Designed miniproteins, single chains, continued (4). Designs and how they scored, part 69

Each design is a single chain, and the fold is of that chain. pLDDT is the mean over its residues in the fold that is shown.

## One batch from the design tools (miniprotein)

Design m14389
Fold by ESMFold2-Fast:
Structure m14389 (fold): chain A 79 residues (1-79)
Amino acid sequence: QEALDALRRAAATALSEPEELRNKLIHLVGKAIQALLDGNLEEALKYVREALKVARDGNASPEVIEALERARKILEEKL
């Protein structure tokens, strides 16, 4: 799954973030992955959008933001 691959990349890149930001991003990305595995694209997109807001507000690395934006676009295309 293209969206799952993008979310895995977001999780991997988030590991380099400061602890509080990292924990929030990993939690939200984990929920998005779980929603995808359950076939709930709408819920997955909700968590991706929340993760993007957290990433931008926390000044996360461009790699994290790009991976989350890619996941968002893929999910929107499938709806």
Scores: mean pLDDT 85

Design m14390
Fold by ESMFold2-Fast:
Structure m14390 (fold): chain A 70 residues (1-70)
Amino acid sequence: MVVSEEELEAAAYMTGLAALAAASKAAGDEEAAEVAREALDRAMEYYDAGDFEEAKRAAEEGIRRVKELE
């Protein structure tokens, strides 16, 4: 399979955001978990559309927003 650099980067950031969402939920931080989930949903929409640069950007932005909360 041919996987682009952009696709690999998007997948890596999305994986990090998904882990952060799960950790926030487990910790009982509903606000952080919701922000992470919404950002992940947005990144997944871009990823499914083949827009890996926007998927990476959405996931990276989500990670930053969650870190700003706590």
Scores: mean pLDDT 81

Design m14391
Fold by ESMFold2-Fast:
Structure m14391 (fold): chain A 64 residues (1-64)
Amino acid sequence: MERALARKAFLDATYKAMKEGKSAVEAYDEAIKAVRKAREQGLISDEVADEFIKELEKRKKYAE
């Protein structure tokens, strides 16, 4: 399931960012990178990637 792969990718990236002491904004940037990487590797569709990236960008702006 592509959405499950996208979710795992961004959660793994945010967990790693937290462990590295990064800010919430930086953690969302790493999450967005992880989703883009999953799309480039063909693990998720462009549609699923765009959906998750838009939500993460929105979350990032809210976190400031």
Scores: mean pLDDT 80

Design m14392
Fold by ESMFold2-Fast:
Structure m14392 (fold): chain A 89 residues (1-89)
Amino acid sequence: MAEKYFEEGLLLMAFAEVLNQLIFLDRNNAPQSQIYQVLTQLKRILDRFTGRLSPADQQALIDFLRRIQERVSGETAKLIDEIIARIQR
């Protein structure tokens, strides 16, 4: 039970950090390889807390990921689809 609250705190902090990193990479037109690495971290975090995002936060995250997807291809675009599916579960 105590571990659950600790995990929730860590996941929220990790989520905020990874999201801020992804926003920075998007704004600076970073290479797909860097975006892919950060998206892999985001998916790992979301696997633990996807069901706790509000509908508004889910939609904002999906809209942001779709915007990035327009500028990437191949495995990176596929990873974005997998992340969106995880958010919409």
Scores: mean pLDDT 76

Design m14393
Fold by ESMFold2-Fast:
Structure m14393 (fold): chain A 68 residues (1-68)
Amino acid sequence: SREERIAELERRTREVVAALEAAGRLDEAQKVRDHGELALWFIRNGSEAEAERAWESALRLIERVLAE
């Protein structure tokens, strides 16, 4: 559901931001936070298709940041 996606994205964003900040990767932490907030806006206010794309985009960013 949309609410489950919101809760999961908020949780993952908080965990990833905390891990990046602990590692001294402050620029990446801010990028994940900003992108997460934008994605949450689209999930809350966009169509089902926009919400799906925002969810996938946010997960892809988290994966890329953690790989680097």
Scores: mean pLDDT 80

Design m14394
Fold by ESMFold2-Fast:
Structure m14394 (fold): chain A 79 residues (1-79)
Amino acid sequence: MEEVLILAVLDVTPEQAEKLKEVVEKIREENPDVLVSIPLPEKTPLLVVEGARDKALEVLEEITKRSGVKVVSRSEIVI
């Protein structure tokens, strides 16, 4: 079973932050096999997605599409 941790640096405005929170909540319910951590706006807008690679990538795509948030950079770590 291939598991990855995806670190996505996001460009998030204050207006988008509220919508992003709602999107993440819904996505967690739809994808119980994937761990999603909301951005840490206090330091850097970082989204962490952990799970099976195909699912983790799909979740990241859905979060960006539904919230309107842009991915500045993405790193993938095999765990």
Scores: mean pLDDT 75

Design m14395
Fold by ESMFold2-Fast:
Structure m14395 (fold): chain A 55 residues (1-55)
Amino acid sequence: SMEELIKNLLNHVRIHAPEKEEEVAEQLEKYRDDRYQILKLSVEIGELTAESLRK
């Protein structure tokens, strides 16, 4: 579900880029009913976590 996706995205940010948690949480809350924006954010968060994994 979209709600589960939002929770998973926030959890990924908490683990891999905790300094971005507040910014990402604000955006996810703002756009939680906008499926396109959430999917766009999921791609951006994926790139962010991929950077963490490359270290």
Scores: mean pLDDT 76

Design m14396
Fold by ESMFold2-Fast:
Structure m14396 (fold): chain A 60 residues (1-60)
Amino acid sequence: SKIDELIEQEKKAIEETEAYVAELRADPNAPGWQLLFWEHVLRAGRGVLEMLEKKKKELE
């Protein structure tokens, strides 16, 4: 279903963003605003995933 596709895409996006945040934390030359920005993106992505999973349960 479309919602299963969106859930899978969001899980992959979260995994990629988590990896990038880890790289930024390990880089002493990374500007602090980049880490803050991507941590916010990661939090937003987790919120979207929670919403999609809740919506899937409503459709079952």
Scores: mean pLDDT 86

Design m14397
Fold by ESMFold2-Fast:
Structure m14397 (fold): chain A 75 residues (1-75)
Amino acid sequence: SEIDELVQRFLDLVRELNELIAKLTPEQQAALRRKLSELVYEFSEAVANGDFDKAKETLQKLEELVEEARRLVES
């Protein structure tokens, strides 16, 4: 189902982000983990409420956070 695809994509991105975060400084790790926690909450609320447009929006924000973490690893 569409929801199963969104959930799986979100979990895959969380895994990727955590692998990137492990390579960063403690201060960068704390900042990114805080942002991730906010997105996990937003995604869970959107899914629980059947708000799939909001779930997709939150997924996009998570993709942007993964890109931010990737840039930090490369710097």
Scores: mean pLDDT 88

Design m14398
Fold by ESMFold2-Fast:
Structure m14398 (fold): chain A 88 residues (1-88)
Amino acid sequence: SGVDEIIEELLKKYPQLKPYLERMLEGREDEKKNILKALIYLASGIEPKDKKVKEQLELLSEGEQEEIKGVIPEEEAKEFLKKLDKVK
């Protein structure tokens, strides 16, 4: 799917996000797009506006959220988010 292609590209650039994303997706394939958006927002320090996206952050502890912050530059994150908005 288009979401899976974006995941592959993201993890190719930022492989350190893989263990967090895999755990967040476990048993939650129906929320894949929202989970991926939540991770990208968190990693870039951009505040998500969508409630469904914000709710996915509850899958991560405070310590994990601190580890993820700053991994993705804001401009790169915006491009990934634009690509995700064009997929289903």
Scores: mean pLDDT 85

Design m14399
Fold by ESMFold2-Fast:
Structure m14399 (fold): chain A 59 residues (1-59)
Amino acid sequence: MEIKELHPKAQELYNVALEMFEREYRKTGDKKKYEEQKKKALQMAENFMKTYKLPRQPV
């Protein structure tokens, strides 16, 4: 029942990954792969928070 908010450092990682994946999408036109990569970017941010034991903030 809590909305997950990313730590600022995890948010930065997520944003950088999104920009890279959007560039790939513009080059390939593969929307399905782009959506999969967006999920991967979010998972990387979550994993980064978990690895460095960064606290989640409830919204």
Scores: mean pLDDT 72

Design m14400
Fold by ESMFold2-Fast:
Structure m14400 (fold): chain A 92 residues (1-92)
Amino acid sequence: SVEEAIAEIRRITDEALARIRAEAPDAEWAQLLLGLAAQEIIDMLRNREPLETIEAAVEKIKAYVAATLPPGLAAIVLEALDRILEIARRAV
């Protein structure tokens, strides 16, 4: 269900945020960016947006992450986004 997918996305996001805090406690921007990205995907799922729209949004966010975050933090966020997208694909 969409509700189960949202719960799973929140769990993945919380795990990734905990990892960012443990490895780079001063990386507030990385934490904020991941949180906002996860919320946008959750909102798209709640609004029953097409998978194509969700995939396009994730790709734009991934490009922004790769361009703006240090490689180590980018890797954590990109891994979380890939897992979130996999859950979204199964929920649509």
Scores: mean pLDDT 88

Design m14401
Fold by ESMFold2-Fast:
Structure m14401 (fold): chain A 85 residues (1-85)
Amino acid sequence: SHLLEAVREAIRIVERAMEQVDPSLDDEINLGLMRMALAIGELSGDAEWAARQAIRVLERGLEETEDPVLKEALREALRILREAL
């Protein structure tokens, strides 16, 4: 599914950015929620639900994070998911 691949790519982008910064607990929780959405989407076959949940998590992350590197990664991940939907 191209939507599940988009969710995986979004997660990879965020993970790489988190390796370059000192992530907050909220940042770690948001990444965990995206991973959970992907796992549920894979198990249920509801790729659109998984992508929509990942988008909601990314939007929340953008409101919560102060780090400019992580903000840019979250915007990139969000663009990929919105483009795939």
Scores: mean pLDDT 89

Design m14402
Fold by ESMFold2-Fast:
Structure m14402 (fold): chain A 60 residues (1-60)
Amino acid sequence: SERAALAKQVADLYAKWQRASPEERPEYIKQLEELRKKAIEAGWESLSLTVDNIIEQAKK
């Protein structure tokens, strides 16, 4: 499903963010924010909240 594909992209990006250098991490956060926007527009509230939590944790 499209929702499952988006969830996989979020997981893959988060894994890349964890392995990334500090200089590379902002670009992965930006990509996560784009996926969050897509989840919100699609009405996938649970997935959008999951992505939002990942982004907030990554920024702290």
Scores: mean pLDDT 82

Design m14403
Fold by ESMFold2-Fast:
Structure m14403 (fold): chain A 90 residues (1-90)
Amino acid sequence: LSSLSQQAVQLGGQAMGLLIKAGEMKEAAKLGELLDQLIKATKAGDSQSTATYTRQIGELALEAGKKLGSEELLQVAQQLFQLSSQISSS
């Protein structure tokens, strides 16, 4: 896996952990499904799908971060959006 793809998976896992701690089990389950798709895309070497799922995880983290007032989730979302852009341009 590229360093960018690995970091996207790690940030996705961090966002999921934050949602679980916040008691947002429905959002955590949805993010877990997207994270499984991201891992599958990274293993397949599919940069386009990897970038797409990274962005979708970022969008979910952004929406949850706004709802919960979580600066940590908002920061994770920003990092995921940057990684998605970098992966798609590689």
Scores: mean pLDDT 86

Design m14404
Fold by ESMFold2-Fast:
Structure m14404 (fold): chain A 84 residues (1-84)
Amino acid sequence: SAEEEFEAARKEAFEAYEKIAEKLREVVTSPEESELKKQILELVEEISKLLDEANATKDPAERAKLYKEVKKLLEELGKLLEKV
């Protein structure tokens, strides 16, 4: 069902976030400025916007699509964090 797809997508996005949460916190709270940090912050902003859209919709199929995109961006964020 669309609800089951949404729950699976949300769980996978949360698991992707948990893997990077500590490193992300270290980078975001660091006073050091860099082009890489700017890219990281821009990607965090995009993820935040997608989460707001997912929270605003009542369609579980649309929520599933948005959480799948969030997971993809979190994986990209993880790759950027490896360069720090």
Scores: mean pLDDT 86

Design m14405
Fold by ESMFold2-Fast:
Structure m14405 (fold): chain A 69 residues (1-69)
Amino acid sequence: MLSPEQIRAALDTLKDGVLSRYPDADEKKIDELVEEAFKQLEQLVAQGASRDELKKVFIELTKKLLELA
């Protein structure tokens, strides 16, 4: 089970990784996608979603962030 703190830490790590690799990436757009993913993950956790469902959100976010590179 992921706490909101663990979700935020994972998303912050992903954001930092993308910006470290692509410093000219649109940070405002990255922040929008990260906040959207955070809300989706919080909702899924509240619904008792499986780890696989949570993992899919992280995979889709990663793909979207890489498209901004």
Scores: mean pLDDT 80

Design m14406
Fold by ESMFold2-Fast:
Structure m14406 (fold): chain A 98 residues (1-98)
Amino acid sequence: TVAEGESVTLENPLDDVFVTWYRKTPSGDEFVASASVIGETLGLEPKFAPRYEGRATVSLENNVWKLTLSDLRKEDSGLYYAETSGGRRSSGTLLTVT
């Protein structure tokens, strides 16, 4: 549980050159962010959904993809999961903003 206005870092243990983050909602899966590694450099060209614009960052640290959400809103609550280029999905991380 995280307070509204705080920040959180969600980790994905999937080691892949491409990652897409989604949030499960009652109306379906919502796109959050995507990022890729270009060659052997952090050629991160992250793309963010409009509602997360300016509030989200993606990083790769020790082969762990991390999604950091700042200035959290109650509407950001939900199950966040990542999908790799091979179609493999993480088990997800439940975020609760109070």
Scores: mean pLDDT 72

Design m14407
Fold by ESMFold2-Fast:
Structure m14407 (fold): chain A 94 residues (1-94)
Amino acid sequence: LSPEILEEIDEAMGLIVYGVVKSALNQGYVFSKDDIASLREQALRAIEEGRLPLARGLARAIKLIADYQKDNPELYEYAKSQYEKVEEALRKAE
């Protein structure tokens, strides 16, 4: 496969994760700190593997979780910190 096609696959995977997370949040699902940590670990692994489009999708999913937690300050701050950690790693990798 060409590098362009592989990048498109990773972008699609990121969009799928984002869409699933958005659907769950819209249905009232509350992601735990362990769930958020798992997404962060997956994003950091994607960065280590050079799969930056996938990592960006995972980062967006974490940010979406944070944005839905405005009424839960502890969970909001945790999700925001995990998102910022992934964004810093992405910035350094790029």
Scores: mean pLDDT 86

Design m14408
Fold by ESMFold2-Fast:
Structure m14408 (fold): chain A 67 residues (1-67)
Amino acid sequence: SAMAEELRRQAEEARSKGVELFKKKDYDGALAEFDTALALYSQVPGSEENVALTQRMKAVVEAEKAA
């Protein structure tokens, strides 16, 4: 589906922005972008691996923010 492909691309872009913000130590910004990516991936069939990877990245950011 063209719609599913567009949502996947947007989810990948949000995840990439989250990683960039994490590298800049903007933890709140990184978490917001990862939540956006998770919401978009939830609408795309076959995104289970991308959801798991994004949740893993989010957990790392939460741990760094809590330290």
Scores: mean pLDDT 89

Design m14409
Fold by ESMFold2-Fast:
Structure m14409 (fold): chain A 81 residues (1-81)
Amino acid sequence: SVEEKIEKQFEALLEMVKELARDLMERRGASAEQVLEVARAAVEWHRDELIKAYPEHEEYIEKKAEEVLEEVERYVRELAE
């Protein structure tokens, strides 16, 4: 289904953003705030593109984008320790 495709795309985005966050913080000395700014921009862009592709699933896409941001925030806070 389209919802399953959206879910898989957000799962892939989450993994990619977590990997980027770890690289930026551990290898490049970026702050948690800097990494969260980059992550939010990436998630917002991806959200907007998916809404353009699947406008009938806007509410579901917005909900999944929020879930990804919450998980990234948690991961970044844990990484910062």
Scores: mean pLDDT 87

Design m14410
Fold by ESMFold2-Fast:
Structure m14410 (fold): chain A 95 residues (1-95)
Amino acid sequence: MAEKRKELEELAEKVERIDKIFKEVADKGEMTEEQRRELAEILGVPESELESKEKAYELALERILGISREQHLSGKIPEEAVRLAEEIDQIIEEK
């Protein structure tokens, strides 16, 4: 039980950082090299995989929530991904 909560807490911290970056990108209309580097470190991928804000968003959904590119493009988000997002949001709110 405690191990699962620690894992969700770590995911919550990653989600908070990712959300902050994407909000800044939305406000500015572009992703900076610093933001790309930070996202690459959070997601565990090379910066070259994050060549565009669209690709960065797809990788964030896949690596954090397990939402595939096909599911993202079709809009058919699995209930498991929604539930995980809700659990992460609850952990963030409890802080």
Scores: mean pLDDT 72

Design m14411
Fold by ESMFold2-Fast:
Structure m14411 (fold): chain A 68 residues (1-68)
Amino acid sequence: SRAEERAEMRALVEETKAWLRASDLPEEVKAEYLAFLDEVLAYAEADDSVTAEEVRAVLEAVRAEAEA
């Protein structure tokens, strides 16, 4: 169901936020990524066409960029 997919998307975003908060990145960089993740979740909740797979791909890209 869409409710289950939204729960999965929220869980993925919260997991990525926890990873960012635990990282050794500068606080300014963490704040920027955390704000972006809040926007990603808001967009996903507003647009019923957004899938958990698409959110996962965005979060994987964020992790890769943050590690570079």
Scores: mean pLDDT 84

Design m14412
Fold by ESMFold2-Fast:
Structure m14412 (fold): chain A 65 residues (1-65)
Amino acid sequence: ATPEQREAAVREAERLAAEGKERFTKALPDAPVTATVEHDEETVTATVTAGDLTITQTIPASLFP
């Protein structure tokens, strides 16, 4: 993936992680909620954890223009 595609993918993953964190905070207000974004050359992964629940979303950077 190009650096531009990777930057776009990271930005989108950060947005998704923030939305996921907000949704989990509303659904599980007493659980600690964390959101992280990790990337490599080809993919970006957003992870949201709320107590014992974890959701991961992997985004190929090549999907971004």
Scores: mean pLDDT 75

Design m14413
Fold by ESMFold2-Fast:
Structure m14413 (fold): chain A 56 residues (1-56)
Amino acid sequence: MSSIQKLLQQMDKIDPQESQKAREQIQQMLQQGASLQQILEWLKQRLGDLLSRHQL
């Protein structure tokens, strides 16, 4: 889960609340049988949204 950890660290630096929500959502996705690739793609999309929202 190295890639997921990296994305979560990036998210935490930008928005700690969104990082916490993402961790909770990942746990739920895993319980629902989501693949690590699906989680990674979802997390990338979430991070991209946060980056666009936090631009100057």
Scores: mean pLDDT 78

Design m14414
Fold by ESMFold2-Fast:
Structure m14414 (fold): chain A 104 residues (1-104)
Amino acid sequence: MKGIEQRENQVQQLLQLAEEARKLGEESSPEVSELLNKAAQEIINAANYIAAGDVNAARASIQKAVELLGQAAELGDKEEGGRWRDQATAQLSQALQNAERVVS
């Protein structure tokens, strides 16, 4: 499958997820905000790599984003951060699976 439209949709979903991370950061402590902003940047990097068809680089950026989201959840004292982190991690995993399918 050429998957151009599907790849574009995945990039848009990841960019939306990065925006959600930034918004959560605005409502968080400075320490959690820093981690969420770094995670957002890695999600943007993953979106750019998926757009370029570089699945290996996208995987590395997704892994880094998941690590940063995990650190943010550990520092965030409330369940809300953990729930969003789990949802974001699931979306990142789905985006990677979809990217692997459209690039293969």
Scores: mean pLDDT 75

Design m14415
Fold by ESMFold2-Fast:
Structure m14415 (fold): chain A 75 residues (1-75)
Amino acid sequence: AAAEAAAILREAARRIEAAGGSPEDVAGVLKAAEVAETEGPAAAVRRLQELYLRTTDPRSREIIMEAGARVRALV
């Protein structure tokens, strides 16, 4: 579960970067991937929710929401 959650989040970070999202949003999702590995998927979902509220780019927000839903399914 933790490794799968981290993989989902690293893929989401690549999608944000490819879509021209901010370095801050990319770093935030990568931090959530690290949290998934160290603290588990539930802690990673909380980090993503905090990032989602701070994100202003609609495409990055969509990618974060989709990744969060997938990680939440692992909890």
Scores: mean pLDDT 84

Design m14416
Fold by ESMFold2-Fast:
Structure m14416 (fold): chain A 73 residues (1-73)
Amino acid sequence: MSPRMQQDIRDIETQAAKLQPVDPKFAQNIRKLLDEARKLFRQGKYLEADMTIGAAQVGISMVNVVLDREKAQ
């Protein structure tokens, strides 16, 4: 697994934990994507794993931007 991918996973884990009290269903979906990505990586499906991590990362980043704007008002 690339160092970049490891860093992305750590960031996603941290953000999912922060989002759990705000949007538990979204946090659950992100955790599911991370589990799926890890399984794909173990199976040698690196491109699919990378795409899955990317999807989770984009989702969490977008939600974070929305929440940050809402609190900044």
Scores: mean pLDDT 75

Design m14417
Fold by ESMFold2-Fast:
Structure m14417 (fold): chain A 99 residues (1-99)
Amino acid sequence: MNEELAEYLEKLAERVEKLAEKMEKDPSTPKEAVELLRKAAELLREAAEAARKGDVEKMRELLRKALELLNKAAGLTPNLELQTEISMLAIGVAVLIST
């Protein structure tokens, strides 16, 4: 279960990074939103390592921080399609935090 969760978090980080690259090409997207997504992806990778080590508390802390950054990035994103993609990723993170 910890290994499957770590792989899921790594794939989620890849999705966030890919979205950041897509958003960087959108002239309506602030640079701050792209930077927040990249930071969120790094936190998701750190959460994957915490999951692999069985450190549930550290994983949850990192997921909460990633969720905060994803929500902030969505709030800065005027493009509704891109905002919706960020929000879907945020929901995925929120589900993992819920007991």
Scores: mean pLDDT 86

Design m14418
Fold by ESMFold2-Fast:
Structure m14418 (fold): chain A 99 residues (1-99)
Amino acid sequence: SPFMEKFRAAAGAFIAEIGELTADSELAPEVRALLIEMARRLQEAKSVEEAYEIFKEFAKKIRELAEKIKDPEVKEKVLKAVDEFEKRVEELVAEAKAS
């Protein structure tokens, strides 16, 4: 599916961004484990709807970890990245349903 290809590309970029933003955080190992599992489950997803449910689950977990980040600038950037990716995912799901 072209929408699944767009979703996985956007997810790959998001995973790289969160990984980079949190690399110097004490939570980097926990974030890395979460991003690896998110990537694995998104590769197994067979529909945009399934990928969106996986995204929602991991967005919640990333937001919960972000609340524990001691650097307020890093925390703000992580939460903003999650919010921006959520909007992009909602757009991709809407496009897929309109097709």
Scores: mean pLDDT 85

Design m14419
Fold by ESMFold2-Fast:
Structure m14419 (fold): chain A 72 residues (1-72)
Amino acid sequence: MKVELKDIEFVSETTFKATSEVELKVGTRVDVVLKDGTVLPGIVTEVEGNVVTVAVGQPLKKEEIESAYVRL
């Protein structure tokens, strides 16, 4: 099942917070889809209820992101 992350807000150049409709665990893989069609790997580093913190391997701006998905 694919779950889209919403309300993306960057807290650093490589880390953002987002809201998930399902409970996720630390270590969950996130597919970060950019507007140019590139898919970057992200990982959930923190979970606080429905709010997750996701780390990506390179600097990103919010406007470059088309969507972010978790595969369950």
Scores: mean pLDDT 83

Design m14420
Fold by ESMFold2-Fast:
Structure m14420 (fold): chain A 69 residues (1-69)
Amino acid sequence: SMVDRLMAEMERLREEGLAALRAGDFREFERVLGRIAALGDQLMEDPSARAEAEAMMAAFMAEARALLA
């Protein structure tokens, strides 16, 4: 389904964003974060995907904060 494809893309972007943070590439991280936000907005339009998308974004932000500590 479209939702499955968007979820898979979100997971790939999450891994790319965290890899950029670990490498200290903040420009790449900001670009990936923008793409994650746009994709998240699309997923949030689907009530069946909203909770999972929110959980994935929350986990990503928590992990990003831990890497910046």
Scores: mean pLDDT 80

Design m14421
Fold by ESMFold2-Fast:
Structure m14421 (fold): chain A 94 residues (1-94)
Amino acid sequence: GSIPVMSSDDALNMAQQSQDSGKQVYDNMIQNGAPQSVIDHVYVIIQMNDNMVDFLKGKISLDDFVKKSDDLIKKYPQFKSIIQGMRNYVKQLS
């Protein structure tokens, strides 16, 4: 299916809503004793989303966002494809 074309403002609004939802999912997974691999996956998504919000708010540059993404890949190489996908999405919004 075609991905809806989103403005940077629409992407920011959705990402901010996802920050609250992501924290609740993360806390629920910890409370329910989810496997560490699942907890790590949700943590990586939360970190990428937080970095995207900071970028869209102008708090960090695109270069800073890319560096933060590379740091996450170094720490969580198993999620490289997911992190790269989110990074490429953010580059298309810039």
Scores: mean pLDDT 80

Design m14422
Fold by ESMFold2-Fast:
Structure m14422 (fold): chain A 66 residues (1-66)
Amino acid sequence: GAEVAYSPQQQADRREVLKTVNEIMENTADGDNQKKSQLLQQKAQEYKQQGKLTVAEYLQRIADSF
């Protein structure tokens, strides 16, 4: 069957993404999709500058979904 296996690094990157998303969701009003997208894009750029390209890419994709 189709299964997904994540390396420890990929699992750590996913936890970092979830942490960042949760922090933004907690700090923005429900339905404020524009502000959520803006903050996610800002965090994606910060992670990209830190060399955390996988985290940055996931955050950018989530921002683009709004």
Scores: mean pLDDT 77

Design m14423
Fold by ESMFold2-Fast:
Structure m14423 (fold): chain A 87 residues (1-87)
Amino acid sequence: MEVERLIEELRREGHDLVARHLEAVVERRGGEPTEEEIRSIREGRAAMMASEDALTPELRAIVAEVIDAGTASAEQQARAEAILAAR
């Protein structure tokens, strides 16, 4: 599958959060993303990777929790806002 190939490539490059996000999307959809969604992911790939590289370990942990849940809780948002406000 195209998305599996992309996930494998991202993991090989060390972009674990982006790979985890794609796996979570496939799981929540109950199937593969559409061709349009895959194209959008490919186009956004560089931005997603740059965002991941810019994250602190604390922000990475919150992002991983949000990816797994498919939504951000008030607690997760408050934690992220506190970290961002400290910058």
Scores: mean pLDDT 66

Design m14424
Fold by ESMFold2-Fast:
Structure m14424 (fold): chain A 92 residues (1-92)
Amino acid sequence: SAVAEARAAAERLQAEIAADGSEETLRRAAAETARLLLEALGAPELAEALAARILAMDDAEIAALVEALAERHRELGGTPEALIEAVREVLA
């Protein structure tokens, strides 16, 4: 599945990052994981926008973004389409 492929890619990025555990490297991995997931779900335009936003955020801002996305995704019905809509709303 596309989600399983994105997860495998994220695991590979985390393994590569284990040699450089800096906060900057971990933030880059988070951005790349988000990009791969949204591309796998068919939203490549949102993938680039979300990745760019994550790279500009600190850890507290990323945590708040994840919480806001999870809550909105749940409110919209918890489907892949709902996740795309939640990302679109948060990036507006």
Scores: mean pLDDT 74

